# Ledger of designs, part 66: designed miniproteins, single chains, continued (2)

Each design is a single chain, and the fold is of that chain. pLDDT is the mean over its residues in the fold that is shown.

## One batch from the design tools (miniprotein)

Design m6266
Fold by ESMFold2-Fast:
Structure m6266 (fold): chain A 80 residues (1-80)
Amino acid sequence: SELEELQKNFTLSEKGKLLKTLEEQQKKIQDFFEGKLTKEELIETFKEMIEAVKKIDDPNREKKVELLEEELKLFEKKLE
């Protein structure tokens, strides 16, 4: 259907890929608070998110990566 084709195109789009990465990150943060994930695994999830953002063709990619790297450093300090 046309709706299924639009959903597929959105998922394959830069916005769809980023949204999926954010959803995966949110789930990992929740798993950490539920005691299902270690500090090291959560930090690794943030690093994976940064690498995913680097693969997206976005004019603000470099700035987004810098913001995520800064957020990761703050997060690492809070988890110590």
Scores: mean pLDDT 69

Design m6267
Fold by ESMFold2-Fast:
Structure m6267 (fold): chain A 72 residues (1-72)
Amino acid sequence: SAELEALAAWIEEKAAARGLSFTPEAARLLARRLLRLGPDAKAYAERVLDMLASLGIRTVGPETVRSLPLPP
């Protein structure tokens, strides 16, 4: 959906600003999981990105996203 692709692109942009590199597949997977959480998806995404950056992670693939303690 257009909403999913827009959120995935937004996640990639915000991740890059934090020194993180998301694969397109990882960004889309995270976007799908967060859209199911409702209207706070972007706020939740920023908290996830801040956490990943604080852990010194540079590259985020789909396996990293699957391991996050988020609802499926």
Scores: mean pLDDT 82

Design m6268
Fold by ESMFold2-Fast:
Structure m6268 (fold): chain A 71 residues (1-71)
Amino acid sequence: MRLEKIIELGVEMIKAAVEAVVAKKQGDEKSKLLYLSRLYLLSAEIGRLTGSPAETIAKLEQEAEEALKKA
């Protein structure tokens, strides 16, 4: 159950990362920031499932919020 969820989140992270790179190459700053925000949120969720420190999770969530605000 936990491992399956981590794998699913990992696949979504790869998809978000690819979309962010494509947006960056096209000069689409808003789409790039939206996909980066998604990537950080997915990373935070994996961190929760794997027992990462609360500080690390909070930092990822903060980076996601900052990216979203700039989009």
Scores: mean pLDDT 82

Design m6269
Fold by ESMFold2-Fast:
Structure m6269 (fold): chain A 66 residues (1-66)
Amino acid sequence: SEEKGRAALALRERLLAAGLSPEEAAARAAEELGVAPSPEQKAILQEIGDKLKKIGDEFEEELKAA
C-alpha cells in the first residue's frame, strides 16, 4: 500500500541518518517492510541522493581546500 511505501521511505531516511548508504538503507527498508519503493518514490529518492552527493562533494572540496 501507499502507506507502507511511505513507512519504507521514512525508515530509509532514519537509516541514512544512522550512517547507512542510500543503497543499503533502501535495501534494508524494503526487506524490513516487504515493500519495494514505487517508481515515483524511486525518482524522488534518486533526486535526494543526487543532492546529498553534491553536498558531500562540496564538503570534501572545502576540506581539501583548507
Scores: mean pLDDT 71

Design m6270
Fold by ESMFold2-Fast:
Structure m6270 (fold): chain A 74 residues (1-74)
Amino acid sequence: MDALVARIEAELAGRKERIRNSDLPEEVKEELIRMLDETRARVRALAAAGASASEIVDAFFAGMERVQELERAA
């Protein structure tokens, strides 16, 4: 479980750095980073509650879909 959470956190951190280095408006960057941080918090909360690997992965993908939707709208 810890290895899965660490992998997801690394992916989210990498995405945050790509967003920070992008040419998107600052307000969009702030919202995207907030969404990524919320996804990280959700993943951690699920892991702490003893959720299955599939539930944790589903939460990660749901968070990533929300991030992609905001990027498309920007």
Scores: mean pLDDT 84

Design m6271
Fold by ESMFold2-Fast:
Structure m6271 (fold): chain A 88 residues (1-88)
Amino acid sequence: SSEEKRAQGQARLDRAGEEVSRIEKEANTLKEKAEQLKKDPSLQKEADEVIRLIDETLRAARASPEEGRKLYDEAVKKYNELIEKAKK
């Protein structure tokens, strides 16, 4: 029915909106952590690159939650590599 199709469409939009909200919260938290790493001048350039990837994640997530999640995973990977470097 038209009503069921409308309800399915709304449920998809609601789920996409919830995923975008989750990505935005996670990405903003990661951005704050990367900003803290910039206090070390030796990490500043790599921390800026993580922040750039996070900004790309936020833009992509608004267009496609799936693409936003992929870019967020890349940002997390790069952040973790930077944290490992900081421990040495």
Scores: mean pLDDT 83

Design m6272
Fold by ESMFold2-Fast:
Structure m6272 (fold): chain A 88 residues (1-88)
Amino acid sequence: DERKKQEEEFIKELEKESEEMQPKVEESQKVFEEIQKRYPEEVVYNEEEIEEMMKKLLEEDPSLKPGVESTREIMEWIRKRKEEYEKL
């Protein structure tokens, strides 16, 4: 069961990465709250749409940069994780 070993190693890596991302998740929540507050008519469903909204936020309020950077890192991590899982 080489596949089971690969899945087990993948899960262990995800657990480690998830713990490391927790502080960034908190900063990212502030960004999503500001998007909902400032652009209630905008519905964002994918990574590209979120990125466009974050660019608008940074132009209006540069103090949100840490949350935007955290959100970008989380989205990149999720994308990489999905790609790795699909290869299993």
Scores: mean pLDDT 74

Design m6273
Fold by ESMFold2-Fast:
Structure m6273 (fold): chain A 106 residues (1-106)
Amino acid sequence: SSEVKKLQDLTIEVLEKMIKKLKEVSKSSSPENQKVLQSTIKSLENAKKTIEENRDAPDSVQKLTIQMENGVLIIHFAVMKRVYPELAKLFDDIADELQEIEELVS
């Protein structure tokens, strides 16, 4: 449906925005934080790829894919902010935007 396509496009746009933000933050980060941010960027790129590859699937599969990928990322950021408290605000900002998408797809 057009509504599901809008949700997919919104999710992809949010993921792209996050990837760009993390790449910029990485440039001025410590070596330890750069490694963490690079791993996080890869996770976001993988989520984006999975959502894009399922773009032509039935609406129910599309919604489930968005829910699963966003859920995994939200948990990931919740864990990472405890391990790397200096990056907590950045991870919270990302998790909040992903949670807004989760509420739209639920």
Scores: mean pLDDT 83

Design m6274
Fold by ESMFold2-Fast:
Structure m6274 (fold): chain A 54 residues (1-54)
Amino acid sequence: DFEQRLRELLSGPNSKTAQAMLDTLEASRSRGLSDRQQAVAATAAAIRTIGDEI
């Protein structure tokens, strides 16, 4: 659900933010973090990416 929504954003103007979130989800998943911890990490990555673009 959340990952599918991020994949949809890859075709839009927020593709860079979506890619950063997907990369963070994959890294967190590989570390054995829970789905909730993965979502929190991805959200933090999105905030950093948006901040860097502004």
Scores: mean pLDDT 73

Design m6275
Fold by ESMFold2-Fast:
Structure m6275 (fold): chain A 85 residues (1-85)
Amino acid sequence: SLEEERRRAAERLRAYAEAAESVGLTETAAVLREAAAVAADPAASEEEVNAALARAEAALKEAVSKLSEEEQKKFFEALRAALAP
């Protein structure tokens, strides 16, 4: 369902935000958390959700691409931990 899709999107965005925060990407983490809040909000329109997701994806890609190799490793280790059941 759309509601389940939105919840899963919000969960993934929160995991990415936690990983971003672990490597000092505080501003990127805030964008990801805002997108998660929009995705989880039943009052948010599809346009608002899609815009928030696109903004989060763009911010994450740019920020991660500028990380050092060691910071990228730390980011993905934190992401795996946050996504672990």
Scores: mean pLDDT 85

Design m6276
Fold by ESMFold2-Fast:
Structure m6276 (fold): chain A 107 residues (1-107)
Amino acid sequence: DEIEKKAEEAVETLFKRMEEAGALGISEESKKYFELAIEYFKKAAEYLEKGDTEKALEYVQKAVEYLIKMIEESIKSPNKISEEEKEKIRKELFEALKKVLKAQEKR
């Protein structure tokens, strides 16, 4: 599945760059920003399905902004993220990106 491969590659690229940047921490703020990023990716997919490309782009921009904030808080946190939490974040991000990519695909 080309969509699944694109979503998987995007997630793996992000995690590799986060590791290189030292974004290995977890905090309540990093969790909140991640939850907001996922919520906005889901909203972007909904607006793409409705054909509202302009609103979809707005929500993608918000999702990316909150991912950046999550990374900044992750860098600041001394609490190392567990492998179980990393896997949960990876799966949630993969599913959210897959929804956006599928919604972009017209029938």
Scores: mean pLDDT 83

Design m6277
Fold by ESMFold2-Fast:
Structure m6277 (fold): chain A 74 residues (1-74)
Amino acid sequence: SEAEKAKREMEEEIRRLAEEAGVPEEETEKMIASAVKLFDSLLASGRLSVEQAKYVVLSLVRKEIEDYKEERER
């Protein structure tokens, strides 16, 4: 389905972003699990398309990765 394809693409993008930022694999898997749950929740709301839900989730993941890097520099 389109949603399953979007989930796979989202997981691959999250892994790429996390690897570039030096996030450990264990934390990356937690981010992916949280992202999938949020994506499913957004689609269940019926107000967002698959593309919109993917964009929202990836935007939040990018912020989470930036916050992770900032916290480590403290």
Scores: mean pLDDT 81

Design m6278
Fold by ESMFold2-Fast:
Structure m6278 (fold): chain A 60 residues (1-60)
Amino acid sequence: SEEEIYKKALEIVRELHEAGRSLADAAMEALKYALEQGVELDRASEITGRVVAELQAELA
């Protein structure tokens, strides 16, 4: 489901952030993951934006 894709994308972004990678690199990997799961670009971009916003909220 799209929610499962979101959860996995968020996990990927958290792992990359903990590994010291930039937010831009992490966001790109989240977008790539969503696209690989067959999500269309518009929806994949929305999921990526939500994932980035959630990570930024956790770091605030």
Scores: mean pLDDT 84

Design m6279
Fold by ESMFold2-Fast:
Structure m6279 (fold): chain A 75 residues (1-75)
Amino acid sequence: VLRELAEETRRKQLEESGIEVKLEVDEETGEVSLSEETIETIQKETGLSREEAEKLAEEASRRLTEEIRKRAAAL
């Protein structure tokens, strides 16, 4: 709950700072991940540590993967 709120707040900050989020999607599995380039950009632009940037990317990837898999399963 509190952890989700913190990550959603950080995502909003990244969006408002104009950082472009690049997604890599495996069309067959529906698995989504943020590119290594995007993680590095987050780290450099926000001043987050590598671990914090990876955690943010992992959470976003997990949520997007679930959403895409649900849509793919509904097809």
Scores: mean pLDDT 62

Design m6280
Fold by ESMFold2-Fast:
Structure m6280 (fold): chain A 80 residues (1-80)
Amino acid sequence: SAEEIAERIEEKVKELLDKVKNDPNLSKDEFFKMVAEIRKLAQEFIAATTDQEEAEAFLRKVDAKLEEAGKIMLEKEEKK
């Protein structure tokens, strides 16, 4: 169901943020694979949802968290 997909997205986003903040060995390849998995689930969520406005609001929050994760990754790569 859409609700189950949303829960999976939230779990994967939390895992991504936790890894970006706490795992100094997180590679770019692993990071992009995790983002790709979340993006794939987001497409499945859009296809499964019956409330487009609530879905868009949820996905905007997901996108904001993915942007946060990306900024943290970029900052870590710039620090030597």
Scores: mean pLDDT 82

Design m6281
Fold by ESMFold2-Fast:
Structure m6281 (fold): chain A 71 residues (1-71)
Amino acid sequence: APTRLVVTAPSAEAARALALALAEDPRVTEVEVDAERRQVYVTSSASFEEATELVRRKAAELGLEVEVREA
């Protein structure tokens, strides 16, 4: 089954920026932004550990502090 994550960003703008960065990775199959909740919903073909590490790396590259949870 695919890995599903919910990522909470510090702002709606940060959530959109993170979603764009994540969409560039071939391991990310779906990305959806909930701007009101400042959340990014991520579906990945990678494991939970690999997908979480990818999200953390992309957030760090953008200078963002994020929370990652299983969806």
Scores: mean pLDDT 86

Design m6282
Fold by ESMFold2-Fast:
Structure m6282 (fold): chain A 85 residues (1-85)
Amino acid sequence: LVAALRAQVAELETLLENNASKETLIAKLQAARDLLAGSTHPLAQQASVGIGELIDVMKATKDKKTIEEAVRVAIRMLRAVIEAL
């Protein structure tokens, strides 16, 4: 799990640097959410829910800065889970 989550964080950071589309960022966050949902760890399950809420925010907006901020919040959540595992 930890190695897979680290790979997800690295890919999300690269996608942000390369100004990836909203659709690409959402697809990557969905993959990270599903990975977390597969864990029995309570913090991973809570992060899965939180990332789902961030995806909903991204879908509801066309504002690029809000989309980028949502992805950065998700990256911080993923890093917190990695540190706790």
Scores: mean pLDDT 83

Design m6283
Fold by ESMFold2-Fast:
Structure m6283 (fold): chain A 69 residues (1-69)
Amino acid sequence: MEQALLRRLVDIASRAPLDDDFRQALIKGANAIMEGDLEKGTNILADALRRKGHDDLAEEIRRAGEELL
């Protein structure tokens, strides 16, 4: 489950420009998911995308998390 969620979230997130702040959020979110906290990891990634102005991508991440939770 964690690997399938991570792959989908990374695919969605890769449509946004990658900078240091976003890279740190990806690492933190991925670590939370791999530790079994799927909701926390999904929220970290969605919040990071929303802060970058990618509200549509943030919503896709939230929906992907809901499908796999």
Scores: mean pLDDT 75

Design m6284
Fold by ESMFold2-Fast:
Structure m6284 (fold): chain A 87 residues (1-87)
Amino acid sequence: SLHEEAKRALEAGDYERAIALLEKAREAGEPMTADDYTTLAEALLRLGRPEEALRVLDEAIAELPDQVTGELWGLRQRAEAAIRAQR
C-alpha cells in the first residue's frame, strides 16, 4: 500500500518521497493511521520543517486521541525543541 511504501521510504531516508506517498494516499481518500502521522512528522523533522511536523502531530491527537503513542509524544517533544532551537 501507499502507507507501507511511505514507511519504507522514510526508513531509506527518502523523506520527500514519504511525504508525497502519504499525500497521495490522502487524496485517494485513504484514512490516516497513527503510524502514518508519525511517518509524516518524522519526515518533516528530518527535512527541517518542525512547525509542519507539530501541526501534523496535533492533527493526529485531534483525529485519534485514543491512539497517542510514546513515539508520537516523543516526536511532538522533538518538534517543539526544534522550533525553539531555530531562533
Scores: mean pLDDT 85

Design m6285
Fold by ESMFold2-Fast:
Structure m6285 (fold): chain A 68 residues (1-68)
Amino acid sequence: SAALERAAAGVAAATTAGAVATGLYEMSKHRIGTPEILAAGRAALAAETDAAARRAVQKALDSLEGSL
């Protein structure tokens, strides 16, 4: 769907951990969690070296996975 495509594009285009976390929370509200979205979130977590930023992305990813 167009909503799914926009949500996935939003996560993929996010340049900060805060933006990634925001996008993942938005997807969890709509229960949209494709393998591509989850992979993008996990890739962002793996690339992040700041502990606080990693925690924010991890919490958002946990929220999305819990909403599916």
Scores: mean pLDDT 69

Design m6286
Fold by ESMFold2-Fast:
Structure m6286 (fold): chain A 134 residues (1-134)
Amino acid sequence: SMMERLIEAAQRVLEKGREFHKLTGSEEIEEAIRRLERAIEAKNPEEIVRESFRLGVVVAKELGKENSEKVMLMMVFEGVPERLRNVAQLLIGAGIGVMSEEEAFKLAKKLASDLEIIEAVGIIIEHAIFVLKL
C-alpha cells in the first residue's frame, strides 16, 4: 500500500538521521528524530511527510550554507533527478534561513509526491554524512 511505502521510506530517513545525530550531537536533530518516530508510530501519512521534511531542514541548518552547497553540487554531478534536487534546494533554503520551513514545504508539495519528498530528505542526509566524514 502507499502507507507501507511511506513508512518504509521514512524509516530509511530515520536511520540516516540517527547516523547524522551521532556525528553532530545536535539536540534539534534529536527532537526532529523523535517527532518523525511518533509520526511513523501513529501511521499518519501527512505527519510522516511533514516530520521527514522537518528533519531534512534541521540537517541542512546544522550542516550550514557552505557544506549544503557542496551537497547540492554532489547531487548534480551524481545525476540525482531534477525533481528530487528541487526539493533538496527547498530544504536547504529553509535550513539556511532564506525562506520559512512552511513556505518551503508548501512548494515541495506542489513540485513532488510525498514519496519523492521523503526520498529527497534521505539523499540530503546521506550526502551530509559523507561531507562531515571528508
Scores: mean pLDDT 90

Design m6287
Fold by ESMFold2-Fast:
Structure m6287 (fold): chain A 75 residues (1-75)
Amino acid sequence: SPAEEELAALRAYLDSKGVSQATRDAVLEAARKLLEAKEKLLANPDDKAAQEAYNKAYQEFQALVAQAEAEVAAR
C-alpha cells in the first residue's frame, strides 16, 4: 500500500541519519498512527472525533521527529 511504501522510505531515511533503533521505531509508530488517522479523516471529514484524533497524532509525530533531530544534532 502507499502507506507501507511511505513508512519504508521514512525508515530508510532515519537509518541513513543514524537515528537510534528505539527513536526510529517510535517515529515510525507515530507515523503509522498519523496515516491511519488521516485515512479516517478523509473518509469522514466532518467527524469531530476524527479531526481531534488526526490533530493529536500529528502533534505526537512532530514531537518525536523533533526528538530524532535532537538525537542526531547531539552527535
Scores: mean pLDDT 86

Design m6288
Fold by ESMFold2-Fast:
Structure m6288 (fold): chain A 94 residues (1-94)
Amino acid sequence: NAIDEVGKNLNLKQSDVDIVKEIVDKHKERLLNASPEEFNRLLAEIRREVEKKTSLTPEQLNAVLLAYSYQVRKEKGIPISPLLEKAYEEAKKL
């Protein structure tokens, strides 16, 4: 799972990683069907909930949510844009 890989690379607490997974799973289908504008609003809502329930920094939050977007698109067979792939690789370098 991409969230687990990013979490391990960034040395995040497993409890924080588990909370992120729980929160994003609730929004998975909404994100897949969202327009770009709606996608950004939904990510902001998810980010706020994760920020409230975890000790992650803004940079760690961005990395984990990027990994989630990558994972969801890959699992559903949706083509991953070069921009999203680049962002995901950079997130691992935090």
Scores: mean pLDDT 75

Design m6289
Fold by ESMFold2-Fast:
Structure m6289 (fold): chain A 98 residues (1-98)
Amino acid sequence: TSLVEETREAGTKASGALYDVFTKAGDLQLGTDAVGTVIEVVRLAERLADLGDLDGVRRILRALDRAYEAAKKGYEEALKAFEDLRRLAEEARARLEA
């Protein structure tokens, strides 16, 4: 499996787990926002891969794997991981538009 394919798979797992933990806590908006953020960081990782920034792709992959594991631990861990994904999206956008 390619690094990009691994990142897409990690994104699918992370989005489902984050959506589940946030919606079970009664926060449908946060669950929806988390799915949107995961979709965005996966797309940013694909763009970074096209530019040869494999270290950027690996950072996003690790963050997605961490978000999946955090969601399995609970709401507070999931929230911190989601905040990390939002920060990575901002950093990747700034890097790609520089």
Scores: mean pLDDT 88

Design m6290
Fold by ESMFold2-Fast:
Structure m6290 (fold): chain A 88 residues (1-88)
Amino acid sequence: SAAAHGEAVVARLEPRARELYAAATSEEEKRRQRVLLEEEAYLMFFEGLPEEEARKEAERRLRELGVEEVEKELKERREELAKALEAL
């Protein structure tokens, strides 16, 4: 189920998210880590990628597109998902 898949993704990413956010020393680095983790979670949850592949793909996208562009895509995807859920 989607709920079980979401719980598995959160369980795998939560410890690393806590560590990365705790280590971040600037708002810019915190923003980067947040966007990286959200993209990784999206790839795991919606595209079914394993954690290792999702992490590599998220890092690749951030390098090629930049933090602002990936964050914009994530925002648009969240808005589309919210609209879909409201239609249920």
Scores: mean pLDDT 73

Design m6291
Fold by ESMFold2-Fast:
Structure m6291 (fold): chain A 100 residues (1-100)
Amino acid sequence: DLLQQLLRLEHQRRVAREVAEELRGIGVEFGLLHLYKLSKDPSVSDAQLQAAVELHMPSELRPAVLDILTSQPDEAALRAAMRALGLSDKQIDAVLEALK
């Protein structure tokens, strides 16, 4: 089992970049979509939206994401925010299309 754990650690090291990048992109995309839908719900308070942002977003991105979601931004502002989160143009287009 110790030898099996060491072999798995070395295998994870090689696949870690591709898997982490794909999982991070998907996670951020779905997290942002969920937060945007919450921001459109009139029963959701600013405090509840802030708590949700804290759960789904890294601390460095929380103020910018919260400001964007509460200000009802245009598409250009949403694109800029998603690019700052590391999303590709194709991922950004898919999120914006899913919001319609």
Scores: mean pLDDT 63

Design m6292
Fold by ESMFold2-Fast:
Structure m6292 (fold): chain A 64 residues (1-64)
Amino acid sequence: SILEEVEKLLREAGVDEETAKQIVLSSRSPEQAIVGAVLYLRSLGKDEEAEKLKERMTKLIEEA
């Protein structure tokens, strides 16, 4: 699942489980979940992790 992968990548980037789940569950679409995750990681100064998440998840959506 795209949403499970976003949650996993957020947790691997050091985001706690509750916050990662909230970002995913509050999103209306997989695309919105990716945007929310990227913005959250950038707000923490994790720009490299944000870019990796965006690139990986965008490719997964386009390949589906």
Scores: mean pLDDT 82

Design m6293
Fold by ESMFold2-Fast:
Structure m6293 (fold): chain A 77 residues (1-77)
Amino acid sequence: SAAEIAKQIRDLTIQTTAQQIALVGDMVDGILEARRNDPENLEKIEKELLERHKKESAKITAEYDAKIQQLNDQLAA
C-alpha cells in the first residue's frame, strides 16, 4: 500500500541520516586523535580522513538514492 511505502521511505531516511551522522563523528574523532598522538603528521592524516569520509558518504548517498527511486517507482505504479 501507499502507506507502507511511505513508512519504508521514512524509516530508510532516518537510518541513512543516522549513518551519515556516525560517519562525521568517526572523522572528527580521527582528527582529534591525530592532533593528540601524531601532530607532525596531522595535515596528511586530516586529508586521508576527509577523502575516506567523502568516499563513504558518497556510497551511502548513492545506495539511498537508488532505494528511494525504487520505492517512488512502486508508489507511482
Scores: mean pLDDT 88

Design m6294
Fold by ESMFold2-Fast:
Structure m6294 (fold): chain A 80 residues (1-80)
Amino acid sequence: SKDDLMQAMVDSVRQELIGRGVELLKTKSREEVVAELRELHERIARQLAVYLRSQGFSEEEIEEFLRRLEEALEEVLAEL
């Protein structure tokens, strides 16, 4: 379903953010890592919203997807 696809995409992004955060923390401060992950999240969110629109997702479905992405980012940042 569309919901299953959106959840799989959110889970994939969460894992990428975790991996990047762990790698960046080896050489950067927490504050620098948080800033870089927020910037990466913003770019991913914009790209995926455009993709979902092209696949026929409604604006309401895209808003729910972006909400889940934001929650995933906050969870990742809390674990850093």
Scores: mean pLDDT 89

Design m6295
Fold by ESMFold2-Fast:
Structure m6295 (fold): chain A 77 residues (1-77)
Amino acid sequence: VDPAAVRAYARDVAEKVVEMAKSTGDQELYEKARKAAEDYLAAVDEYAANPSPETRQKRDKARDELVKLAAEADAKR
């Protein structure tokens, strides 16, 4: 798998979650979603640079937080 394609997909997912949070009008949720998106993209980049079980787990944890925030945003629509 091309790391650039993985990064592009991760960015698309992160952007969608941030837009979902923004659409709720909840500023706190929007700020949390932005931070989670930033953390997820940083973890994706770290795993791409240094593939290991540890960096993979960091990426997966950041993704799970982003998914949780997406569910919270959806519930507030």
Scores: mean pLDDT 83

Design m6296
Fold by ESMFold2-Fast:
Structure m6296 (fold): chain A 108 residues (1-108)
Amino acid sequence: SSLDARLEAELARLDALIDEIQALQAEVEANPDDLEAQMALGVKQLELGVFRTVALRELLKVSLEEALRYLDRVEALEIERFPEQAAQIRAVAEANRRRLLEIYEKKK
């Protein structure tokens, strides 16, 4: 479906952004005094935050089940890429699921 294609495209964009963040994290770890690398990492981390809010807005145009499946896939991908941050990723994912459920309940 066109929705599945759009969700796959968003996941591919997230995966690419995570690749950029991990490369910059490695650069900052290798050169802790590299201010330019630190600033670039900060910008990409802000883009990740913006990506999540924009993706959540698009999910509100689909069924609750489709939205929850997408959030589960995003959580799984982020935990795979940042296993040391698994607890924080799960907390953010849980907060996003609760917000989504509240929004859909208000549409009764």
Scores: mean pLDDT 77

Design m6297
Fold by ESMFold2-Fast:
Structure m6297 (fold): chain A 75 residues (1-75)
Amino acid sequence: MKISEAEIYTALAEIYLAIAKLDMKRGIVDEEVIKTYKKAIELARKALEIDPTNQAARRVLKDAEEGLKKAEELM
């Protein structure tokens, strides 16, 4: 079984989202956290371009967009 490109992009997006959320929880709110959220958004969007029905990618996109907005409001 070969993992699809959409699944790879979704997994990478989840990792970047987790890193950004962990930094936010630790009170680290800087340009690198903003960039990490933007990278999660980019990767989730790429996954959805390949597979628009991927619910995991849609969830990551929503969470990353909400996290980015919160991080930008704190800077």
Scores: mean pLDDT 84

Design m6298
Fold by ESMFold2-Fast:
Structure m6298 (fold): chain A 97 residues (1-97)
Amino acid sequence: PLTWEDWSPELQADIDAGVEAVRRASIRAVVSRLSPEEQEKELKEIEDFLNGKSKAKVGEDTLGKILGTSDVSKLTPEQKEFANLIIEELKEALASQ
């Protein structure tokens, strides 16, 4: 069967980099609307959820709606990667205080 790897590696890498850049820009736009206190709260809630320390909903607004689940074991690899990108952007925003 024809696979994605049968295409140009450079083209695939460029597309992947572009998609990640758009995701990071979108996350950064949302994070920039939060106060430092809200950024710290979101960071703790997401980290606690991913580490299984909390079954609490990850926000009932923007970030919680994206994950769509209260059970970390039911997260897809894509949802876990997206949650990690959110954590990185929150940490960077807080480091800029």
Scores: mean pLDDT 63

Design m6299
Fold by ESMFold2-Fast:
Structure m6299 (fold): chain A 89 residues (1-89)
Amino acid sequence: MEEARRAADAFVEAVRQGVEESIKLAEKNIDEAKKRLDELEAAVQGFVAGMRADPASREAATRAGHEAQSLVDEARKKIDEIEEKKKKL
């Protein structure tokens, strides 16, 4: 239980760092930023599926998956806003 919680917390933090880097990259290269964000979303799905295979990790996996997906969704919105601003300049 505690080990699963620590792994979930570490994963969410890694996703948070990854989405921050993707947003920074969007200022220079929108296509590369979107690609990195798609890779992060795939990693979130894989991590959640793997952890949910163990009943002891299921609650931690569900929480981490929700938090990580929320971070990806918010970053995707911010990247879209950066792209639209660049098109209007």
Scores: mean pLDDT 82

